# Designed miniproteins, single chains, continued (2), part 39

Each design is a single chain, and the fold is of that chain. pLDDT is the mean over its residues in the fold that is shown.

## One batch from the design tools (miniprotein)

Design m5405
Fold by ESMFold2-Fast:
Structure m5405 (fold): chain A 110 residues (1-110)
Amino acid sequence: ALPSLEEVKTLSAEEQRLVGQTLYAQGKYELAAERYEIAIEKEPTGGLYRNLGDAYYKLGKYEKAAEAYEKAIELAPDSALFWRNLAQAYEKAGKFDLAREYREKSDRLS
């Protein structure tokens, strides 16, 4: 008999995240972002949105990186790391006033 119910047709959110991290470590940022997006669709977490933001940041897609970090903050507003990542993304996007505000927020949470 074929193991139909035991056959994993798609990877879990955690497995997709691990594949994404491996691709990111290899410099394959577009493929890493795709894997993180699939993981988020299955199980959204602050860490996954942060990973997605990091991938967009490496691709020079700073406004998309900021959007992903904002989603990470919605899920984990007390994370100094996520506020710092958001500030860095806005600085690269040329939005210096927002970058300063979000750096100050990160510093207050540290």
Scores: mean pLDDT 84

Design m5406
Fold by ESMFold2-Fast:
Structure m5406 (fold): chain A 60 residues (1-60)
Amino acid sequence: MEKLLEAARVAAEGLTPSQAMALYIELAANADKSLEEQAEVIARFVTPEQAEKAREILEK
């Protein structure tokens, strides 16, 4: 849970407030899913570069 929230925060740094809220809602809906599914959710909202940073946080 804590790693997912940290990854979401890092991923959201380049997003508008509306996009960041949409990302947080989608991740909350997928909080009980696998790390791979959570990483795919993040990748839908951000650039590949930001998605990779978030994935590294999820893997730690």
Scores: mean pLDDT 76

Design m5407
Fold by ESMFold2-Fast:
Structure m5407 (fold): chain A 76 residues (1-76)
Amino acid sequence: ARAEAEALVEEAKRAISEGVRAYKEGDLEKAIEYFERAIELAREALRLDPTNSEARAVLREAEEQLKKAKEELEKK
C-alpha cells in the first residue's frame, strides 16, 4: 500500500543520511552497509508502489552513493 511504501522511503532516506555520515567519518565499510540497506528499503517501496517517483529517486541516490563508497574503498 502507498502508506507502507512512504514509510520505507523515509527509512531509506535515514539510511542514506547515516551512510553519508559514516562516509565523512572515513568509515567506508559502514557507509556501504547503510547504502545497501537504503537500496533494499527503496526496492521494497517500489514493490509495494511501482509508481512512487520518490522511491525511484532514493534508489538512484543510494546506488550512486554505494558506487562512490566502493570506488573510494578500492583506491585505499
Scores: mean pLDDT 85

Design m5408
Fold by ESMFold2-Fast:
Structure m5408 (fold): chain A 80 residues (1-80)
Amino acid sequence: MSEEELLEKLKEIIEEYVPKIEEAPSFEEALEKAEELIKKLRELLVPNYDKLSEEGQKKVEELQEETIKRVKEALDKKKK
């Protein structure tokens, strides 16, 4: 898998799951969807991260930080 393919797959998963977290009817269901997202991202990253270029690793870290922020904001909204 190329670095570009990995980044695109990560973005695809994020854009699928973040709306599901935001649209979940309860905090508990939103948390379950957030856990599924983290698991899927980990399954892609763990076998590929050490094979990435230094630039690729930085891009993945930036994507992870933005994703964590989006998930946190979505979960915080469910708490009212």
Scores: mean pLDDT 81

Design m5409
Fold by ESMFold2-Fast:
Structure m5409 (fold): chain A 70 residues (1-70)
Amino acid sequence: SEIDELIEKLKELAKTLDEEGRKLLLEAVEAIQKGDFERAERLGVRLLLEFDAYEAAELLGKLIKAVKEQ
């Protein structure tokens, strides 16, 4: 599914980040899976501003949209 593909891609991106960035990205994915979109959006903003993780932030936005539209 699109959701499973986005989660896998985000997990692969997490491996390219430092320990703190990886933890934040994985927590954002978990938040989306639990329906906590407000937490996921806050973590996505932190990934963008603190880690320059532009691709991760973009894919998190796509994952949120895919989960909300199911």
Scores: mean pLDDT 86

Design m5410
Fold by ESMFold2-Fast:
Structure m5410 (fold): chain A 100 residues (1-100)
Amino acid sequence: KRSSRQVHIDIMTQVYTAMHDSRVRSIDAGRDPDVVDRQGDRMVDGMDRISRYIDDNPNISIGTVRRRMIRMLRGQRRQAIRDGLDTMADSLDQVIRNIE
């Protein structure tokens, strides 16, 4: 049985694994490492905001955490598309499908 915190950890682990693999592939494809690293920083910030929200709301439901994570990941995916990080956008799409 997963807690709201465990759901956050499970999704965060999937995202960071996917982003690590995507970072390697994006750089190998000739994408600017600074653009890739800024996407990573935005993801860490997004995860930290959700972590603080869970800490401030200890009775938060698993469904609410999952919806907030998906909304954040969809925003990050749209930004990756705007930045030309197609591999990152595809990796985030796969994570979103896995957690929906």
Scores: mean pLDDT 84

Design m5411
Fold by ESMFold2-Fast:
Order: structure tokens, then sequence, then C-alpha cells
Structure m5411 (fold): chain A 66 residues (1-66)
């Protein structure tokens, strides 16, 4: 499903962040965001995906600021 694809992209982005691969993490979270815009998600699913994207974005900012 599209939800599973989004979740996989977010998991891969989190892994890339842990490895210090900031460019890959940014690309993966952008792809997840684009897919989420096209996906027919419930309100609850959309909120959870948006929260996870925001968390990854926050980690990207903190890593770049460190």
Amino acid sequence: SMLEEIEKLLEEAERALKEGDIETAAKLVQEAYRLAQKADLSEEERKKIEERIKRIETMLVKTLAA
C-alpha cells in the first residue's frame, strides 16, 4: 500500500540520519512527503505521517546546527 511505502521511506530516512547521511535523509523525507500528498490517507494516518516527517526534519536541523 502507499501508506507502507511512505512508512518505509521514513524508516530509511531515520536510518540515514543515524549514519550521518544528511543528503540521503533529506531526499527520502521529501519523497515521503510527496507520496503523502498523493495518498488517500485517513485523518489519523495523515497526522501520524506528518508528525513523523516533522520529527525527521527537526533531527536534520539539529544535526546541521551541531
Scores: mean pLDDT 84

Design m5412
Fold by ESMFold2-Fast:
Structure m5412 (fold): chain A 115 residues (1-115)
Amino acid sequence: MPSPREQLLAVLEEAGAVLEELARLSGNPELRALAEGVRGLAAEVAAARTPAELQRVVDEFLGLLLGALAIAREVLSPEQAAELERRVRALRERIRAIGAAAGIPVPEVPEILPP
């Protein structure tokens, strides 16, 4: 099995690629900025030496995903928004599994914004 660090890097790379594709399709600069933010977290994973430092990267990443879901509802087509929500759900399940294997607590990211 790849290490938790290697698994987290793979998740960040996939999330960054998804957000970059959606930013290109929508022309939305905020989605592009979120994709750049996610890619920047890969350097923080490489620099992390403790579980607490990896936890901070996970928390920041989940915040960026929540931001992407909020934007998706307003700027993407319903089909593109549904695809992003599906991708985010899959990414969160992967992070949850990585966190469980590494002993790192992973907060739940809501899929539905409050009314």
Scores: mean pLDDT 74

Design m5413
Fold by ESMFold2-Fast:
Structure m5413 (fold): chain A 74 residues (1-74)
Amino acid sequence: MKEKAAELLRKAAESLKQGNIDEALRYVVEAAKLMPDVAKGVATVLAVIGSILEKRYDDAVRFLEEAAEEVLKE
């Protein structure tokens, strides 16, 4: 269900904006499970984790928001 995936990606972005990294990671993994494109789901998880590891939280938030918009267009 792509609407639920988009909702979870937005919740992950919001959690990350609040500094709740563990909660954000939980939401992005759950969203990836619901995304129609498995490869795109995996790529989103890896991009977010990579940005978090480099402490580029704004980039991670952007990737999550872009992924939410894209999944709704599929």
Scores: mean pLDDT 80

Design m5414
Fold by ESMFold2-Fast:
Structure m5414 (fold): chain A 64 residues (1-64)
Amino acid sequence: MSDEEKQKLLELVARAGELYKQGDYEGAIKALEEAAKYASTVDPRLAEEAREAVEELRRLAEES
């Protein structure tokens, strides 16, 4: 829940960014949702940023 959670958080955020660049908004959303769960206990600001990104991506994916 300390270093492990931070590592997983970084992993998920990086993954979401790669998926977003590929146009895989659904995959990026899933990765960001997982990141938000971990970030909520480690870095609340990053968790909020991840949730905002999820909502933006959901709107884009639903529109498309």
Scores: mean pLDDT 75

Design m5415
Fold by ESMFold2-Fast:
Structure m5415 (fold): chain A 79 residues (1-79)
Amino acid sequence: SSLLENLEQAREIAETLPFTAAKQLLLEALDALREHALSKNDEEAAKRVEELKEQALKAKTMEELQEIWDQLLEVAKEL
């Protein structure tokens, strides 16, 4: 899907950014994925994305952001 391709590209961009900007981009990607899940009436996927957003808000390192991106993309592939 175009959303999955956009999210994969956003991840690559995030890896080139300073931590604060990378974290903001991840949070925006999570919000976009949550809205997509809700548009498909996939409440389970939406809940998983909300849990990932809580992890992203607590994240302190680029490594933690990359782990959350991996999980975000797995959710996106299932939609």
Scores: mean pLDDT 89

Design m5416
Fold by ESMFold2-Fast:
Structure m5416 (fold): chain A 64 residues (1-64)
Amino acid sequence: MRLRVTTTLSDEEADAVMTRLAIEFPEARISGSGGEWTVEAPSEELAERVAEWAESQGYTVTRV
C-alpha cells in the first residue's frame, strides 16, 4: 500500500518527521524530500496507522 504525504515543511523539519516515522513504523518504507514523501507499507492496516498519525500532525495524506 502506498501513501503520499504532503506538507510545507522545511528540509530540516521534513528530516525530523521522516526519522520519527522510521522509529514508529519500522516496517514502512519512506522516501522523498522537501514537502512530499512516499510511504510504502506492507499492509493496509499499517498504511491506515501511518495516515492517521500524519493527519494528526497536520499533514495531507493521499492514497496513490
Scores: mean pLDDT 73

Design m5417
Fold by ESMFold2-Fast:
Structure m5417 (fold): chain A 55 residues (1-55)
Amino acid sequence: LLDELRAASLDEALALAVRAGLLSEEQARKLRQLSTKIGDEATKQLLLRSAEEAL
């Protein structure tokens, strides 16, 4: 899962995290909004950190 999240685009990583139960659809939407301000790469790093802590 973590390796899949690292290799995916932000959109794909958010979809994977929701499907895996790590993130709600609402949380994924909020992260998508955040990416417009801090960029996709920075948002993806936040997602990966949250996923690592949840696993």
Scores: mean pLDDT 77

Design m5419
Fold by ESMFold2-Fast:
Structure m5419 (fold): chain A 59 residues (1-59)
Amino acid sequence: DLREQAEELVEEGKRALARGDYATAARYFEQAARVAEEAGDHELAAKLRRGVAVVRELA
């Protein structure tokens, strides 16, 4: 299920953020955004891409 895959990737990204691993978090959130787009969830994909931009500034 693409929706479950996107949620799992978001969870991985949050764990990376908790560790201060911003580069890894950005990669997980970008992957989650791609999966969300494939699932047709364009709003979630847009939110995740904005989050990636913010996290990349911290990396």
Scores: mean pLDDT 84

Design m5420
Fold by ESMFold2-Fast:
Structure m5420 (fold): chain A 83 residues (1-83)
Amino acid sequence: SKLEEAKKLAEEGDKLLAEAKKAYEAGDYKKAAELVRKAAELARKAGELVASVAPEEEREEVLAAMEKLVEGLLELAKELEAQ
């Protein structure tokens, strides 16, 4: 289903965000920025799928996962920009 596809994209995005945080901690800001950009693209695709297909009740879990991913991406992006 498109909802299942969106969930997979959000999970892949979370994995990329975790790797971006590790790159940031290692001082590899270029790699961290590239990983953040890729994770943001996955979050965007997941959002489009959720918006187009699922009833609100079935979207709750995926929307929560996406919100957490977006919050993490925004936090790391601010840290990278402030450098």
Scores: mean pLDDT 79

Design m5422
Fold by ESMFold2-Fast:
Structure m5422 (fold): chain A 110 residues (1-110)
Amino acid sequence: SLKEEAIELFKEAEKLADELVEIGRQSDPRVAALAEAVRHYVRMAINAVERGDFEKALEYLEMALKAVDKLIEAAKQIPDPETQQRIIDLANKVKELLEKALELVRKMLE
């Protein structure tokens, strides 16, 4: 179902957000805080989809995507180029997964 497919995308995004939190804690407190926000909103989106509250799921997805964009901006201030690139790559993967989930949630509102 579209619901199960969306939940799988959210769970993969949550897993990558967990990795971003861990890397952020070792590199930059702003990146860590933004990764925590992404993880929080992804978890709220999963809970909303499981309840059939697709309007709330869209709201949480939009908040997660805004947090990812801010995280990418914050990552550009990290002086270690390998750590910077790793965070940006992971954040872009999270963004792609969340954008795919957004399209599925929108279809469930049709």
Scores: mean pLDDT 90

Design m5423
Fold by ESMFold2-Fast:
Structure m5423 (fold): chain A 56 residues (1-56)
Amino acid sequence: SEEELEEIKERAIEDGVATLKALGASEEVINKLVEEIKAAKSPDEITRKGVLVLTS
């Protein structure tokens, strides 16, 4: 459901931002992760986009 997708997005943003901050990432990288997660259309896209940012 859309509610489930939004909850997954919120969790992914919280976890992703916390991880990137711990790794010393720039605000630009953090903002890119947030924007990509918000633009995702499925849980699979959220996971894929998160992995892509962390491995880039």
Scores: mean pLDDT 77

Design m5424
Fold by ESMFold2-Fast:
Structure m5424 (fold): chain A 70 residues (1-70)
Amino acid sequence: SPEAERHLAAGDAALAAGDYQTAVEHYKRAIEIDPDFAEAYLGLARSYAALGQNAEAAKWGKKAVDIREK
């Protein structure tokens, strides 16, 4: 989905800028639009890890792997 891809790109830009909360919101929107978008779950995991939320990071990272390996 082009809309989901735009939110992934916006999330990636926010993550690179250190705006981790904005990154989380964009990645969440991307997965709402495309629930099979593995890159968005990986971005969400990276953002939670940057926030020190290791349990959330592990949860979303595992979801990304599960989607890619099916």
Scores: mean pLDDT 87

Design m5425
Fold by ESMFold2-Fast:
Structure m5425 (fold): chain A 94 residues (1-94)
Amino acid sequence: SKVAEALKKIIEELKAYVKEHPNATAEEVEAFMALVLSELLKEIDDPEEAKKLQEAVGEISRVFREAYEKKGLSTEEAMEKAIEKGKEIIKKLE
């Protein structure tokens, strides 16, 4: 699935980003996610697959924000929770 491949790329980019920016806020992480998503959407021709990718990234972002803001986890810890959600979504797409 092109959506699953794109999500794997997003997960790797997010891992790299939080290692380089361990003090990044939820807003900064979400802005970075939006940039990566925008670039990967250029490679997706099917509007239904584009929507699935956008919805999946929205869920990853929601889990990150909840872990960071509501549970008070660090950026790295909140990202670990978001990545696990991303892996669940990938498994359902494969």
Scores: mean pLDDT 86

Design m5426
Fold by ESMFold2-Fast:
Structure m5426 (fold): chain A 55 residues (1-55)
Amino acid sequence: DKKLKELEEKISELAEKKDIEGLKKAGEELVASVPEEYKEYYKLSIENAIEELSK
């Protein structure tokens, strides 16, 4: 739970900073380190953040 929250917060911070490279890199590590149940959630979260930055 704490790790889950920390990872989600990190992705959110990178998205707000518009750090697309950071989002991709951190997101890949994050998805690799979380349980399978959360992999899709974070993968989509990262994709959404990157897509929003493109707008």
Scores: mean pLDDT 73

Design m5427
Fold by ESMFold2-Fast:
Structure m5427 (fold): chain A 66 residues (1-66)
Amino acid sequence: PEAERQKILEKLRELNALYERTGDPRYLEEARRLAEEAIRELGLDPTKYFTSAEEALEFYKELQEL
């Protein structure tokens, strides 16, 4: 479980870095999809956490604070 979580966090960090470098919204959307998948694997309801791609980035920042 922890190894899987670390892989997801690493991928989210990678996608966020790509978005910051390129400004390409496709990376932002991919990060949103990955975060929603991570929430589902943890048994959470993804619709409670994301209504936009910007909220996905906010969630990613919260995950880094853990």
Scores: mean pLDDT 66

Design m5428
Fold by ESMFold2-Fast:
Structure m5428 (fold): chain A 61 residues (1-61)
Amino acid sequence: APVPTTEEVLALWREAVAALQSGDWAKAEETYRRLADAFSRLTPEQRQAVLDAYEAEWAAA
């Protein structure tokens, strides 16, 4: 299977957050499962890039 991109993982994270905010727990659970699988298939460099992006979005809040 193709390795997921950092952008795909970030998109899944944003989708999961949006689902939680809307109260769609079933969609949030499914999206988090997809997020966990995608993150586990990333290279160490891609994982660091995702974490750096999370920190940047958190700092901008």
Scores: mean pLDDT 75

Design m5429
Fold by ESMFold2-Fast:
Parts: structure tokens; sequence; C-alpha cells
Structure m5429 (fold): chain A 92 residues (1-92)
């Protein structure tokens, strides 16, 4: 059964984690990408469309992989947590 209020709460939590990841990131390209993703997650909280959320989860996984390749472990941990919440939101 779908729960749009739970999905919205998960998206809001994911956005906060992404905003924190952007603050701790030392790579300017990674920071810009995370800030853009956080904005899109905030927008998705208005509609709670599962397809939009799934696309954002893909975006988070791409940024997570990039953070890991750059050795940005703190940013990677926050991105991993945000990705988990986005995946849960897409199923809520």
Amino acid sequence: VRDPERARQLLEEAAKLLEEAAKVSTNPDLRKGIEFLAEKVREAAETVDPLDIEVLAIGASVLLNYARQQGDEETAKLLEKALDLLVEASRA
C-alpha cells in the first residue's frame, strides 16, 4: 500500500542529509552536484512521484560512486544514507 506522507518524510530527511553532504564535501564539482540533487529532492517532496524519486536515487548513486573514487569518505557516508532513504521513499 502507498503512503505518500511517509514518502514525503523520507524525502525531507534525504534532502537534509544531502545538504549536510554538500557542506562537508571538499570537491567543488561534487558539492555542486549534491546541492542540485538536494534541490530536486525538495521539489519531489511536493509530488511524491515514485518515478521522480527513482531517478533521484540513481543520481545519488552516481554522486556516491564519485565521492568514493575521490576518497571523500565523510561525504560518501552521508550520500549512502540519503540513497537508502530515497530507495525507501520510492517504495513507500
Scores: mean pLDDT 87

Design m5430
Fold by ESMFold2-Fast:
Structure m5430 (fold): chain A 72 residues (1-72)
Amino acid sequence: SALEEAERHLALAAVLAGDNEEVLALLSKAGQALRAGDYETAIAYLEQALTLVTDPRARAAIEAAIAAIRAI
């Protein structure tokens, strides 16, 4: 499902973000919003994470998570 795909991309983004605590906090908040069914809030946190992320693979995973949430 699109929800399962979004959760997978979010988990990958967290692994790739490494020790970037600010990005990890935003990804955690996005995951909480996603599980609560608050898709707009989840996307907002992910868009904030995109402004802070430096790893291109982590960026791609966050963008994929946003796309998956929008497909729900």
Scores: mean pLDDT 87

Design m5431
Fold by ESMFold2-Fast:
Structure m5431 (fold): chain A 72 residues (1-72)
Amino acid sequence: KKKKILEVFKKFDKNGDGTISVGDVRGFLKSLGYDPSPAELVRLIKHGDSDGDGTIDLDELLKMMEWVEQQK
């Protein structure tokens, strides 16, 4: 499961800087088969964007995915 997250992350991290923008999070989640509501997306981004810089690194994305899996 985590391996798939890493593979999708690499596709969104075209610059190789180890981050994706908060604006790409919805597309990232949809690529994994999730379609969060606007309210859920806001909560996930706040939980994942621990740096507060408008970008999300791999560790933050893994944390977000744990919250998404909690909904199952």
Scores: mean pLDDT 70

Design m5432
Fold by ESMFold2-Fast:
Structure m5432 (fold): chain A 58 residues (1-58)
Amino acid sequence: GIDELIDKLLEDLESQLTPDQANLLKEILEKIKKKKNLTTEQLQDLVEEAKKLAESLY
């Protein structure tokens, strides 16, 4: 489900981010997992932001 996708994304990004960046992303994603009625568009926007952050490291 969505929670599993978020967990996988977080695991992949934690290996590419600094500890501070990973902690901030983790807090944001945990808050989103707790929020009911998350839209597909909101999830896609967050995935895109996370990808851009990861790409900025390379």
Scores: mean pLDDT 66

Design m5434
Fold by ESMFold2-Fast:
Structure m5434 (fold): chain A 57 residues (1-57)
Amino acid sequence: MEEVAELIKKGVTAYHNGDKEKALEYFEKARELAKETGVELSPEAQALIDKLIEEAK
């Protein structure tokens, strides 16, 4: 759904802007929304989120 994709896009934008904490918040919300709506994240999106969570603190 568009909401999940939008949250991922905002997270990537925040990460590029240097707001790693904000990026993590968006990615966590995207994962939760995807689970609630039954939307499966692409393998690439999941890998990106996992990588950014590990790198960002």
Scores: mean pLDDT 74

Design m5435
Fold by ESMFold2-Fast:
Structure m5435 (fold): chain A 100 residues (1-100)
Amino acid sequence: DSSLLTAIYLDAVAEALKDPELAKAVQAFSQGKFDEAIKILEKLIEKDPNNARYYLLLGVVYLEKGDYEKAIEYFRKALEIDPGNETAERLLEIAEEKKK
């Protein structure tokens, strides 16, 4: 399950890896440095609050930390910005199932 979530996260960020700051967040996440990844993503959101990708990734980090309520919040935010994002819809379903 965690391997699947990691694969979904890496697939979701494949096109975003051209952003050096986002690449640092992905690297921190892959190393299990979740708090570092969160800090980087929060700074990216402050700079560009309408980028659905940053909320999606922040949700994935919280999901891996086991904070399902925060994961759901951020996946919903990503869908508000980018309605019909299939990755965000799938991750929201996973987070809601984990919260049960």
Scores: mean pLDDT 79

Design m5436
Fold by ESMFold2-Fast:
Parts: structure tokens; C-alpha cells; sequence
Structure m5436 (fold): chain A 80 residues (1-80)
């Protein structure tokens, strides 16, 4: 369902935020903000891959494409 998809997307995004915050704490401790940026890019890529897989599974299961609204929300959350 769309509700189940939204819940799973939120869970993936919440885990991503947690990992970014852990990287930020390490950067504050070490002073290595370049490593923080590089790690944030890696986390973003991993989250994007998980979200795309979830979308693929949803579309395969339901036979319905993701909506324009859902796609924009995900693009903003991951890229912007």
C-alpha cells in the first residue's frame, strides 16, 4: 500500500539521518570536516539505492508506478 511504502521510506530516511549525525559527531571530535562531507555523500548514495529498491519492489507488487508527488518528495529528501 501507499501507506506501507511511505512508512518504509521514512524508516530508511531516519536511518540515514542517524548515520549523518554520527558522522557529524566524529567530525566535531576530529576536526575532519572533509571526511564528514565524503561520508555524507556515501550515506546519501546508499540511502538512494535502498529507496530505489523499495520503489521497484512496490511497483512490482502493486503494478502501479510511484506518483509524481512521492518522487519529488524523495528527490528533495535525498538530493536537496
Amino acid sequence: SEEELNKKMDEILDEGVKRVREAEAEAQRSGDWRAFIERTVEIGKEMAEKLLKLIDEYEKKTGKPITREQAIKLAVAVAL
Scores: mean pLDDT 80

Design m5437
Fold by ESMFold2-Fast:
Structure m5437 (fold): chain A 99 residues (1-99)
Amino acid sequence: SNAARASALAGGGGVALAAAGAAGDAEGAERAGEGAGRAAREGALLGGSEEAGRAAIADARAGGIGGARAARRAGSEEAAEEAERGGRRAEEAAREAAA
């Protein structure tokens, strides 16, 4: 259940990143990335398990990639880079929380 929770929290952040990127809102994309990072960190802490940590890391990365792809489709390179930074930030936060 904790792995599923970590995945859901990280996935939610990815959707938010994609939405912000599509809107061309760099600030929104950054905030979404920070939210995804915090959610992944919280999920890993709650789970306390390797599986929860790995799931959070994988989902955070996937969210950033998806957000960047959506932003580029919408024609915003700046938002795409913000989404990629958000995803990397979330991945690193999840790795640190899992360690």
Scores: mean pLDDT 56

Design m5438
Fold by ESMFold2-Fast:
Structure m5438 (fold): chain A 72 residues (1-72)
Amino acid sequence: SAEEYKKKGEEYEKKADELVEKDKSIESLEEAVELYEKAAKYYEKAGDKKKALEASIKAGILQLQIALDRVL
């Protein structure tokens, strides 16, 4: 159901938020990117376009952070 997909999205987003807050290593940031992407996919399946977009933006910001850390 849409509600089940939304709950899965929220679970993945929460795990990603916790990783970003506690550990800023490249490995943890890469894991958080995957979790935000999973959250976005489940939000899309749930029909929650706003939460899907917000999760995708969070993933994108972390991808940029990882790229900067590797170059600088």
Scores: mean pLDDT 87

Design m5439
Fold by ESMFold2-Fast:
Structure m5439 (fold): chain A 81 residues (1-81)
Amino acid sequence: MEEAVKAVGYVLRAIGAELENDYETAGDDYLKAAELFSKIPGNEELAIRYYEKAADYYEKSGNTDKAEQARQKAEELRRKL
């Protein structure tokens, strides 16, 4: 329950960072949201989506290593479904 509220908070922060073209911060906030959603039963698809968003923004910021890690987390979670 508290994890869901925190996850939504990170999504809102990520959207704010997107609007300011702060792609690394957007990636970090989407990654944290994905990690929190992955801990909430029934929200695995949301977690996968936010891991993929984090990867996209890390690529836009030039952080290819973080982008690869976020994609690996999305794939790992998808395999568990």
Scores: mean pLDDT 84

Design m5440
Fold by ESMFold2-Fast:
Structure m5440 (fold): chain A 57 residues (1-57)
Amino acid sequence: SPEVEKGRKAIAELVKLGQYELALKYGSELTDAVISGDPEAVKKAAEKAIEAYKRVK
């Protein structure tokens, strides 16, 4: 889904910045949201990953 793609890109950018703990945290949250099957949970998890990337760059 577009939300999953955006979240994964943000997590990849966190890895590039050396923010491994944040990448693991938000990567795990996004994975859990996808497994839940709840589109709203996926959207929120992706938004959190994107916001984390915006805060640290």
Scores: mean pLDDT 86

Design m5441
Fold by ESMFold2-Fast:
Structure m5441 (fold): chain A 70 residues (1-70)
Amino acid sequence: SEEEKEALIEALRLSPEQRELVRKAKDLEEALRLLIEHIRAQAEKAGVPELGEREIAEVRRIVEELKRSL
């Protein structure tokens, strides 16, 4: 739902670019997939893939917490 996507944006304190990506997604599952792909691509482009994987792990942790409260 739109409310779930907005909750994800707030919980993760997403950048304006990441917020638009999440809002374009049809549901929370697609939003997560797109966000993870974006984080991985940005980290690889910056030469820090290890930091990207750490950020992805944190995103997954926050999402699990969010799903338990929804």
Scores: mean pLDDT 79

